# Designs tried in a protein design run: designed miniproteins, single chains, continued (4). Part 33

Each design is a single chain, and the fold is of that chain. pLDDT is the mean over its residues in the fold that is shown.

## One batch from the design tools (miniprotein)

Design m13119
Fold by ESMFold2-Fast:
Structure m13119 (fold): chain A 107 residues (1-107)
Amino acid sequence: SPEERWAELLARVDPELVEYVKEILKKEGFSEDFAERVAPVLAALAHELGLSKEAIERFAKYFANLVKKSNAEEFVKTASPYELAQMAELVARLLFGEKSGLAERLR
């Protein structure tokens, strides 16, 4: 299933990259629990897209701003990793265009 494919991707993500994204989310004003839930998803997608550290920082900040502006914090608290991945991929498409072939790869 798409959920199982994302679970496998998340299990293989670089812990140092996860920690880097987590610190960005915390600086943007999110809690430890929020950052712990979201950072692996953003890190896994950033790795798959081949993003530079500068692009990863922009990606994490834009995702944070989208959550705040959409009042989506409650959704993020209860969302599955797959649902978070779908939201993160939407942000990646808005920032980086057609580089996000992950939706097609996970179908």
Scores: mean pLDDT 76

Design m13120
Fold by ESMFold2-Fast:
Structure m13120 (fold): chain A 92 residues (1-92)
Amino acid sequence: MSTEELLEKAAELLEKAAEAAEKGDFETARRYIQEADKLVEEVKDKLPAEVVKEIRDLMAKAMEALDAGDGETAAEYARRAAEVVREALKEL
């Protein structure tokens, strides 16, 4: 897949993670965030380091919220991570 295709997939996975978190399916939300992180890792050398850090910091906060049982906060961070990924796509 191209860098653009991998980032689009990462954004979609993060949006699905947010939906799963809102439904209380924290295991599915964690899996989607982990899959998105693997895609971001694959393309990290194609993005500014600060953008990669921001995406990963937001994913980490989403995971921390899931560990705390806060699906609403987890969904907010996952959606913010997806927005940063989509913004990075526009700059490619």
Scores: mean pLDDT 88

Design m13121
Fold by ESMFold2-Fast:
Structure m13121 (fold): chain A 59 residues (1-59)
Amino acid sequence: SLREELDALIEQAASVYGLSPEDVARLRQERDKLLAEESDREAVMQKFSQKIVEIIKRG
């Protein structure tokens, strides 16, 4: 499912970039928000990938 794909992205980002528990929680919140508000898979994936990059760059 799309949710499982987003969860896999969170796990990968946390492992590769050493994300804090707070950053992981922020990504989980964004996942839930996007899944509730967006019907288009491509839009969800693009917005979520952008959020991961923002968290990595800003902390």
Scores: mean pLDDT 83

Design m13122
Fold by ESMFold2-Fast:
Structure m13122 (fold): chain A 62 residues (1-62)
Amino acid sequence: GANAEAARKLGEEGVRAAEAGDGEKAFQLATLGVAIAQDEEGAKAGTEGARRAGEVARKKGF
């Protein structure tokens, strides 16, 4: 649904922010993606985005 798609896009933006070296923005975008989720599908999408952003941040040394 639209909510799950929005959460997914926020997760993707979080990954991009982490790859650009902006760990604070990556964390904020991932957190927002989880927060806007109204159902299990949206929560799963937001959480997966946060996990991927965290992996990129760790590889960058954050």
Scores: mean pLDDT 70

Design m13123
Fold by ESMFold2-Fast:
Structure m13123 (fold): chain A 74 residues (1-74)
Amino acid sequence: PSEEEIERDVALALALVYIGIANYLESQGRYDEAIEAYEKALELLRKHAPDSPEAQAVIADIEKRIEELRKKKE
């Protein structure tokens, strides 16, 4: 594979790791840290897969989750 293809695949894998971290932090009530992890995942998805319908669906889901978490945090 090309260097660009490897970079994209690594970035998408890292985005999934951040989503996993965010889910864990959310489950612990650590909403500010969960939001930060989701935002890092969004940055990677938007940069490396902006035209992917699958990535767009994940982006929309994460944006909704961030909005809900911001309503819950104290």
Scores: mean pLDDT 82

Design m13124
Fold by ESMFold2-Fast:
Structure m13124 (fold): chain A 66 residues (1-66)
Amino acid sequence: GLEELKALLDELVARGKISEAERDAILSAAEAGDLDGAGMLIAGLVAKGKISPEEAQALGRALRAI
């Protein structure tokens, strides 16, 4: 759920794959209940080549468990 989403996003920031601003945007949308918006932001990270489809799928599973 939300804690798993946060942990995965924090790891991606720590690995230099995404910015803190990108993490905070996804987390803010998820916390506000905008799961579709959060999902679109995650899809945007894949489209920009910042994360792998596998990493996006893990984020999507955590998001859907909220």
Scores: mean pLDDT 88

Design m13125
Fold by ESMFold2-Fast:
Structure m13125 (fold): chain A 87 residues (1-87)
Amino acid sequence: KPAHMPPIPADASADEIAERVRELTAGHPQADEAAEKVKRALETYAALGDSPETVAAFREMAKALDAAGLTIPSVAARLRAVGLELD
């Protein structure tokens, strides 16, 4: 069972990942914003693929996750797949 690289949102629901963000950030004032940014970024990628809009959405997602004090391995792997970092 390869977990080498979860490259595309089609193999994992954006809703599932957003739900995990909400669970892991429960009690943080930035939790809802982080979860929404994650869902939006993954839905943008599913709709538009590798596009400037997707890059921008993933960058906003990374900033929101950092603000919530959260690093999610599955999200980090997807950022790497798209060529983005949490900077």
Scores: mean pLDDT 64

Design m13126
Fold by ESMFold2-Fast:
Formats: sequence, structure tokens, C-alpha cells
Structure m13126 (fold): chain A 89 residues (1-89)
Amino acid sequence: KAFGVIAVKDEPEFLREVKELIEASGALDAEILVIDLGSTTDTVKVAKELFPNAKIISLPGGTVEGALDPSSETGKKVKEILEKLRAEK
């Protein structure tokens, strides 16, 4: 199984745009992992509403750039979480 990964921090409008792109492409077969990087807004709540079947994980203190870099502390945690999710299935 493939996982689509969305890293977000205080950008609920970005989540809505991603949802529209997924619906337009018809690519709902992938499992979605949403990584919240310590949002202070209702971003996690919006993510749950837009992606009710997605796993949502909070990694406060990270950055979007850090989550995309496997050598960073945040990116290492993202990689570990993905490896655990693959091992559980």
C-alpha cells in the first residue's frame, strides 16, 4: 500500500486545496497520513473533517521543510512513523 503524506502547519486552506486535487484526480485509493507540525489554529480539526479515514499525527516544533528532509529531526520522526505504519499491515 502507498501512503500519501501531507505536512501542514497553520494552513487549513492548503488542506482544502489538496482535497480538491485528490477529488479531481480520482486518486482516493492511497491511504493518507496528515502530519500536523504544531498548528495553533483548527488545522487538525479541518484535516479530520476533510480526510475522515486518514491518520493524523502531531509533531509540534517542526517545519514543513524539516518534514521533507530525512536528515532533519522532524524528517527522521516522519520516516519512523511511516515504517511503523507499513509494519502494522
Scores: mean pLDDT 70

Design m13127
Fold by ESMFold2-Fast:
Structure m13127 (fold): chain A 97 residues (1-97)
Amino acid sequence: AEEEKKQQEVLAEVRAEVRERLKEEHEKAVKEKLPFAEFVHRYEELLDRLLTEEVEALVARLGAEKGLSAEAQARVLAQVRADLEREKRLFLEVPLP
């Protein structure tokens, strides 16, 4: 269905934007030669901001641009939040050097 296709397009765009934000934070840490502990702290803060505020706003904006229903936007938001929660768990399980 057209709505399912739009939902998939918005999900892909949100995931791409989240990935780019995480990549930019990593690149900044490398450029600034941040201590690993400082990088870990900033990365956790970024994941928390994405989970609490930024992803909801991003889904609302891109969903409105594509004409997604509120229910379809809620489904995209739930999927992206699940992705970020998994990322946060995996990151916390990696031993510090």
Scores: mean pLDDT 80

Design m13128
Fold by ESMFold2-Fast:
Structure m13128 (fold): chain A 82 residues (1-82)
Amino acid sequence: SRLDYLVALGEAIGELMREEKDPKKRAALEAISDAVLERGLDDPEAIVREASRRTGVPEAEVRRLFEEALRRADELYARRQA
């Protein structure tokens, strides 16, 4: 379900934040988490724009971080379906 996917996405972002040593990238990951999980944004470009606006991290870098979070979320979600 969408809710189960959002749980996987939250876990993926949390893992990336624990691995990330760059404080600006950690802030961008936290802003992505806030936009999706707390504010309920579901348009990828709106999520990227909002996280970039809040952190000053360029949209291209935020998009790369969001794509990595989605990739890890897909892996976590697939493992739970098996």
Scores: mean pLDDT 85

Design m13129
Fold by ESMFold2-Fast:
Structure m13129 (fold): chain A 59 residues (1-59)
Amino acid sequence: EKDALLTKFMENIAPEIQKRLNEIEEIAKKLESIDPEAGKKYFEGETKQMNELLQELLE
């Protein structure tokens, strides 16, 4: 569900934010290739942070 929520978030905000989210995803994949644990933690942290910010904005 977090992945789906993140996708909906990208669709409903400026394209500039979508670029940033895509960049985060690319970085996470690159990290996962080098260190799977680090990549997973990075992606989880970034998506959690975005979800929390979104929740605050949505009330």
Scores: mean pLDDT 70

Design m13130
Fold by ESMFold2-Fast:
Structure m13130 (fold): chain A 67 residues (1-67)
Amino acid sequence: MSDREIAERILDMIDQGKSRSEIARELGISLSVVNRVIEALSRMDTQLQTREQKVEVAADAIRSALA
């Protein structure tokens, strides 16, 4: 699964109100990766960000976490 696909799934699960631990468990990724994605998203200036912008920010955070 690509970083973009993982990012989209994380965003969907956040929208569903799932916990960070649930997201990590369902995707088979470390909690630290999930935390990095959420931290990156929380740094966004406005809630008017497009879905594509959110996916790109999340995907970048995943790539940085796995580097």
Scores: mean pLDDT 76

Design m13131
Fold by ESMFold2-Fast:
Structure m13131 (fold): chain A 89 residues (1-89)
Amino acid sequence: PTATVEVERVRAWGTQVEVVLRVSGIEGHTVSLELANADELGVEKYAAAVSADGRGLLALLTKTEQQAEEVARKLEEDPSLVVARVRPA
């Protein structure tokens, strides 16, 4: 199955960015979320979680508040920067 990731909302707060996602095509599978090109985006670290019903959350930290706002903008324009990996159970 192909997982589909949709960005519902992105919010920058200081050096932190929070992304609310919908992930579909993952029913009955284990899934992980990854951020593509994190280093190029100026992301120092991130963490992600996906619920069994496909609700996703991605939290990330940047070096500066300006970079956080830029990353938030890029994620709103290009949701493919968030990659869903489907794993066997």
Scores: mean pLDDT 76

Design m13132
Fold by ESMFold2-Fast:
Structure m13132 (fold): chain A 98 residues (1-98)
Amino acid sequence: MALTDEERAEVRKEAEEIVKTANSVDEILQRLQELAKRHPSRAVYLAMEIVKLLDPNASVEDLRDAYAFGMKVAGLPLTPEDEADAERFLEKLREKLK
């Protein structure tokens, strides 16, 4: 699900705005769901950019967890492992916004 460099820059700006303005996990989830309905491919990258902003030391595993969550929000088919990865993203998001 490749985005252009310009699309990636726009997703990064949106992630920055969401992290700056959102006061709860639910607000971030709502913004991700709204984007996923309009642009499913962008939801995956948005989730990854959000985790990078919340944790500058985010690992490859953290990015994989964000990718799985973006797939879930976009309505793409998930394996049981993808479901677990998506839940780890939510736990990290809740931890960073406490």
Scores: mean pLDDT 77

Design m13133
Fold by ESMFold2-Fast:
Structure m13133 (fold): chain A 84 residues (1-84)
Amino acid sequence: MLGLVDPSNPSKEVAALVALGVLAATLGDDELNKRFLEALERGDLEGAIRLLEEAIAKNRDTDSADELAEGERLIALLREAIAA
């Protein structure tokens, strides 16, 4: 198994994986999308979060406030999934 799912907290992990899938489809940067998916395949959730934070920072001037807020919410969800 890739180590992406913690069986002790399946609801948070399922929500995090769904959120990651949605965000990956909307990142709009092929290199960041590729690195993000590779981090997930390795089970490196912390690395995936750092790549999401980089994408949000890079797109801050081009993304809407709603898009930036959604990205920050997804990062928070991922951090909670790691902590659980």
Scores: mean pLDDT 62

Design m13134
Fold by ESMFold2-Fast:
Structure m13134 (fold): chain A 74 residues (1-74)
Amino acid sequence: PVPLSPAQRDALRDTVLSFRAQVEATLTDPALLAAFTAEVDRLLALIDAGRLTEEDWRAFLERVDALLREDAAR
């Protein structure tokens, strides 16, 4: 993985927190909201540790999309 600069990590954290707020406002199922919160916490831990990969980011987005599709189908 390419190491992130401190400025890049701060920008990613801000992006993730903004995205978190938008998705939390969209999700209606409390169980799916809890699952989403756990995914965000995991991603933020990887960013803070400097261990975030492009694969981790892609997997996060795919999992969030799946949660949103499941919530919309209920």
Scores: mean pLDDT 79

Design m13135
Fold by ESMFold2-Fast:
Structure m13135 (fold): chain A 58 residues (1-58)
Amino acid sequence: KEKAKEIFLELTDFSEETIESALSLVPGEEVGEAELRAIANLLGLDDETIERAIKALK
């Protein structure tokens, strides 16, 4: 979850609180590609930003 939070903070203008709230919907501490895509879609990110986030997660 920490890595996913850092990725979204770098790629979006959302506040840390907003990103943490969205990430709290993911069960457990592990955020894989599918979970990252789901949260990015929830936050309303475009496809290009989602792909950049996934690349950063690897």
Scores: mean pLDDT 77

Design m13136
Fold by ESMFold2-Fast:
Structure m13136 (fold): chain A 68 residues (1-68)
Amino acid sequence: MSLEERNKKLRELAEKIEKEYGVSGDVLDRAGVWLVLTRDRERAVAILSKEVSREKAEEIAEEMLKLL
């Protein structure tokens, strides 16, 4: 997958998650960066859990990892 194609899919997923779960773009971007750079799922879940439940944070992290 090209970098541009991956970025478009990540943006579409981000918009969907912001709309569905009410996660701010800043929090979602921070979680995404940690997953891309470190593959640290626990850190990403912790960041997302500030605005959503732990269960939903884990679902979001799994969807983001599938795009990496």
Scores: mean pLDDT 75

Design m13137
Fold by ESMFold2-Fast:
Structure m13137 (fold): chain A 73 residues (1-73)
Amino acid sequence: MVDFQREQLNSISDPQELADMLRGQSDSNRRRGNDEAARLYDQASDAASQGDRDSAIRLAGEGVRLSQQWDDS
């Protein structure tokens, strides 16, 4: 799951598509009650929308990790 999501994020070249996907992940995690992952995905989406792809991917990776930790809890 974690590796699959990171591969999907790395495959997205369009900053707007990346930002939209990351915001969707934030909304999904917030709906599940994982507020920490949701906040990281929100920050990643903001970075992507500003053209900072490197920060977006890094923050999204942290969000993926927290999502996995939430599922293990």
Scores: mean pLDDT 74

Design m13138
Fold by ESMFold2-Fast:
Structure m13138 (fold): chain A 66 residues (1-66)
Amino acid sequence: AEAAALVESLPDDTSVFGAVIILAMEDTPAARRAADELIRAAEESGKPIYEVTLAEIRDEVLARLA
């Protein structure tokens, strides 16, 4: 799916905050869905979105986007 491919394209050290800004620039429904699931996973971690990296949550988010 396009949303999963967008998440996979981002570096592991990208914060969720940085990732959602990049995805906002895509301005597609797939990018919005990817951003929403990244924010959700970060919220579930109990950390602010600027402290959570894609390395911590990527597999969980990709499973939800499958």
Scores: mean pLDDT 81

Design m13139
Fold by ESMFold2-Fast:
Structure m13139 (fold): chain A 76 residues (1-76)
Amino acid sequence: LKILPSMTVRQLLELFKKESPSFNYSVEDVLNRLKLDPNKKISDLEASDLNILAKLAREIGREDLAEQVEAIGRNK
């Protein structure tokens, strides 16, 4: 499973929900709680927002997805 830099924050969260049974929250609730712009591309996110998304991926048991998000941040 591959995360693309061109994906939006919403698309990434929907991917987390699809790929993890531990993601039992609403995508809208996560967006509101973390104050993330759903339409912003992950390649355009600040390092702090990418770290938030990587932490969320770890919380749902997907270290592989967390590493991919972090790699996108390092390529800036």
Scores: mean pLDDT 81

Design m13140
Fold by ESMFold2-Fast:
Structure m13140 (fold): chain A 79 residues (1-79)
Amino acid sequence: MTPLELVELAIKEARKARKEFIEKKILTEEQATDLAIGVLRIVIGVLKSILSKMNEEEQKEAEEAIERLEKEIERLEKE
């Protein structure tokens, strides 16, 4: 699994979980959004922590994956 594939899976699952928790009234919209953002921030932290152990090609893919996560967090914060 590449960093980008992992990130797209994480975004998909975070979006799905957020929607289900809101629809089932398990969490408020604010709580579900905060949880989703928290999970995505953890993934960014993990990718950044291992970045120095990757080769140049993998580092570039990881940086693109981090940018994708940061854009998704920005989108969620606007909701």
Scores: mean pLDDT 80

Design m13141
Fold by ESMFold2-Fast:
Structure m13141 (fold): chain A 93 residues (1-93)
Amino acid sequence: EEALKIFEETLKKLGYPEEVIKKRVEEIKAQAEFFSKKLKIPFEEATKEVITFWLSMELGILKSELKHTTDEKKKKELEEKIKLIEEAIEKIK
């Protein structure tokens, strides 16, 4: 599967609205084009790096939220989201 499709499917599973997903995909494409030109690497490789970076940032935020969460139900929801993102990063490699 194409890295952008994995990214889009992951955001859908995380509960993001369709409009937000479309905006994020456009942002990833723009950043990947910039990175491809700047680093002189293939566009697909730049796309994978940009998506991995974005997902890693989101993962860091969720892990930080988990550390500060005392509600057991919310902890479980955060752990499930963390697992989805970790699986997506592994699949994109």
Scores: mean pLDDT 84

Design m13142
Fold by ESMFold2-Fast:
Structure m13142 (fold): chain A 82 residues (1-82)
Amino acid sequence: MMEEQVKAAEEAIKKLLEGAPLEEVQKLMAPATREAIAEALARETVKIMKELGVSVEEVLEAAREAGMDEALIRALERILEE
């Protein structure tokens, strides 16, 4: 159901921000390519951050400092470049 999908995405994003690698997040979601998951999570993160009024730039900096997965950081940078 839609609510389950949103909760799963939110939990996956939370794990990523806590320093979990994309591979671990991939195990929580359906089998998909690392890049596809990174892009989906990055887009969902940007959407949530804008809705909450949080700066995506601050999220990106926090992700870099925490040593987040490079694919996720790259996807976030691409979205933020606009």
Scores: mean pLDDT 66

Design m13143
Fold by ESMFold2-Fast:
Structure m13143 (fold): chain A 101 residues (1-101)
Amino acid sequence: MEEDIKKIEETYEEALRLIEEDPNPVAQALRVIGLFLDLELNTDNPKLKKLIETYRELVLAEMRLKRAREAGAPQSVIDEIEARIDKLREEYEKLKEEILK
């Protein structure tokens, strides 16, 4: 389980790096979402599936945040996306703690 969590976390960090560096962040985010889907399909552990799903939602939220900023979205929209990201990060940490107990 610890090695599975590490792989999920490494995949998420790589996703964030690709979103930041790529001039087409959508294409890179979709590729990384595909990697998370592969992880989900190759696990029978429902807690690990939820952990993977949470990070997939985080990648989608980070992609949406970058797109919103690039499009000059209102600050209220940016704040909403950032609040969603914070909630997803909190959910991930709670799920991770439950798995490691």
Scores: mean pLDDT 78

Design m13144
Fold by ESMFold2-Fast:
Structure m13144 (fold): chain A 107 residues (1-107)
Amino acid sequence: VKGAEVREKILQIMEEIARAVDSIMPQLSQKARERFENIYITGTTKIQEALLRADTKEAKKTIEEFETKMNALIDENADQLSASQADALRTTIKTKVEEMIKLLDDY
């Protein structure tokens, strides 16, 4: 039953990341918004699939790839964001990724 609780917590953390990204969406071009949404949907789907298989190693790898892709997209669109908004989003993603990795390490 511990696996269901870990999955629920990871989904909650991913939702917190989605909320942080949604706060900047109105400032982004349509193309940038679509790229953020695509990374989020793809990442969330792959993480859930790995967790359903109890593949914590693949889940961690997917979470780390998600962080890398999100940070790259923030850097590519830094001209559309203030420095403080970009830094806040990077900090939120890093903190939430670290929380998810810790949950999987303790599983």
Scores: mean pLDDT 86

Design m13145
Fold by ESMFold2-Fast:
Structure m13145 (fold): chain A 68 residues (1-68)
Amino acid sequence: SLEEQIQALEALAARAGPDARLHLSRSASPSSPVAMVLAELDGRLVASLAVTDTPEVRAAVERLNAAR
């Protein structure tokens, strides 16, 4: 569900730590609704989560990044 995706994203952000930046990466295929949230620290990928590319997920990534 959307709520479960947002909770998983918040858990990913907490696990990655306050210094990691979240980046929403969409599939190279424009027909795919699947996106990846990537947590990067010092230019390195430290965690990732598959999500559905929705306005609510995009807003959650922006909110979590603004808090860092």
Scores: mean pLDDT 78

Design m13146
Fold by ESMFold2-Fast:
Structure m13146 (fold): chain A 77 residues (1-77)
Amino acid sequence: MAVELALERLRRALERQLELFEEISKEVDEETKKELAEKYKTAARTGLELFMKHFGIPKEEAEKLLEEFEKRLEEIL
């Protein structure tokens, strides 16, 4: 129950980060956009590690969410 709720929250948080990146990407040049993408990937990884630590989210499920996030971020690029 708690793990499932934490996974849903993490998924929504990652979706919100993608929306924010897409909005910012409209206002910056291509080089800045690529730099921001790397920073967003780093922030997502750090956030994921905190969710795993606090909510006991399985590493496999967390890594799948991160891979999906990174793939979608690349699609916005």
Scores: mean pLDDT 79

Design m13147
Fold by ESMFold2-Fast:
Structure m13147 (fold): chain A 115 residues (1-115)
Amino acid sequence: MEKYIKELENIIKKLKEILEKETFSREELEEIKKLLGKIVEILDEIEEKVPQLSEIIKKVREKIKEVADIILPFLGGPDSEKLSDEEIEELKKALKKLIEEIEKLIKELKKEIEK
């Protein structure tokens, strides 16, 4: 459990660093995609070990989907495609919501360690 908390905290730190950018390059969108994949793997392991957290895990999965729905069309498109200012703002909002839900999950995981 401690290992998953540390991995999620490290992912949040990286996502917060990406949020400080004014624009997102294709490399930064690829990094977000990789971080989303790591979160999904961690969520699958937590849900197997702590099924009572399934509802909060479901909420995190919903926020992951919101981020993925924004970035995946651009990653599958031509290299000349750029995010508009409106799409950048939407992505930043989706990432902030994802970070908040992961922070809630970390809090619940810490409570499970105290039992």
Scores: mean pLDDT 83

Design m13148
Fold by ESMFold2-Fast:
Structure m13148 (fold): chain A 100 residues (1-100)
Amino acid sequence: SESEKIIEEIRKLAREILEWALAQHRAGRLSEETFAQVASFAADVVSAAEEFRDNPEVLKKIYEVLKETKERLKRASPEEVPGIVAEGVKRIKEIEEEAK
């Protein structure tokens, strides 16, 4: 279904963000605290996608936030990462609250 395809893409993006964050942490560029924040964000986004699995419009919004967050993280300096993640978390929570 459309929803299943979007959830698969969300899971793929979340994994790519986690792999990016792990590489940055191993390189000494992200603190343990910042890495944990990125990991929590990725897990929360996957959980949100599963909660709204029957709502493709909400899933599309979640996907766009995750895609934009990944693009911003790839271009970010280490000091910008916490702010980018915090914005992503806020946008996902707003989507979840509006969908309830």
Scores: mean pLDDT 89

Design m13149
Fold by ESMFold2-Fast:
Structure m13149 (fold): chain A 78 residues (1-78)
Amino acid sequence: SAKEEARRHIELARQALAQKDYVSALRHLAKAAELLDIPVADDLRQAAKLLEEGKLKPEQIKPSLEATIKKLEELLEK
């Protein structure tokens, strides 16, 4: 189901964040948001692209990543 696939992507995003792989964390969260029909997937993909291009620093996105993981987990458990 879409919920089970989204759960897997949120877990992978949490693991990537723990490893300081912010690009992978953002991409997994974008996929989870898309599967849950939450309108932040494009913003998350854009942030991943900017990080890869060196136009965004990890410290600028880390708080947003942590908040997004929490929000998606809460939505998934409701």
Scores: mean pLDDT 84

Design m13150
Fold by ESMFold2-Fast:
Structure m13150 (fold): chain A 95 residues (1-95)
Amino acid sequence: SPQMQRIQDIIRQLQTIRDTFQTILSDSSAFSDSQRDVMQRSLDILQQSIDRTRQYVQQGDIVGAQQSIDDALSSAWSGRRIADSRNIPVPPLPQ
């Protein structure tokens, strides 16, 4: 369905953002301890939300998948704000 294709596209975008955050965190020595903590929590929540979204998709639960995506997006925005404060480019967030 178009809705399921949209969810799969969002999952792929979230995975790219996760991989970008992992690279930024590993490569950047410019972050404060507080910024590193926020980025690490953003990565942890983003990974958990991706996993939950995939589980909901396997169950055919579109509502559960959308809720999990909303959690992932909230976490991704927190990580993006840290990257933006350091002028580090991040791919566009879904939506």
Scores: mean pLDDT 82

Design m13151
Fold by ESMFold2-Fast:
Structure m13151 (fold): chain A 83 residues (1-83)
Amino acid sequence: GARELATIAGSIRAALRDYDAEVEVVATPEGLEVTVRVRRDADLAKALAAIEKILASHGLRIESREVTEEEDHVLIRLRAVPE
């Protein structure tokens, strides 16, 4: 529900606070679409590990991952589905 989406988004934002993370979590018919924007100098391996751990704690697994590097930020787009 909306409360769970807000909790997931808030948890990801808190975990990635040092990276000036902008986080959007949207419900889809298949699960969730998670969009995370972090600073270009962010530790992507640590960021992804934190996101995966948070999603797993809500019974979700990452089905697909798209990472787009831009001049001043990195855009991470994830599709998460129930385990």
Scores: mean pLDDT 86

Design m13152
Fold by ESMFold2-Fast:
Structure m13152 (fold): chain A 92 residues (1-92)
Amino acid sequence: MEKEKLEKIRKEAIEEALEAGLEKEQAEKVAEIVVKLYPEAEKLKELKEKYGPEAVKEEILAFLIRLAEEFYKVVPLESVERMLETARKLKA
């Protein structure tokens, strides 16, 4: 796996998490999860392109649930609530 590609993904994930209102430590933990799960996401993308989204729907759903569980462990509920309030204000 290309180290330079993973470092770019990690940096982008940190920037997005900080923009979403997470603190630096939380943003770094989120980025580590994104980098860790990126190879699985790439394989799901390949399977989706080869077999179509319906054929891999269960695998995609399982991946999204796992991603959410990993994020739930590192992002405090208060931070999630603050992010949701910010998103609601932007839609209004």
Scores: mean pLDDT 72

Design m13153
Fold by ESMFold2-Fast:
Structure m13153 (fold): chain A 67 residues (1-67)
Amino acid sequence: SAAEVRAALEAAGIRVDPETARGLARWAEAHPEQAPYLVPALVQFQRQGEDAAEAARRLGAGEPVDF
């Protein structure tokens, strides 16, 4: 769910708004094979010094993001 996605990202220090969380939940439903890797990929993106919150926003809006 959107709440679960948001909670997992916030636990990793990545803060997203409710709109982004809902968009990511819809993305996960559309990409069930990639869904389990979404949060780990964003966490790794943040560890590399990239803006994970912006990447999450773009994915939630249906924009392509290269990890």
Scores: mean pLDDT 79

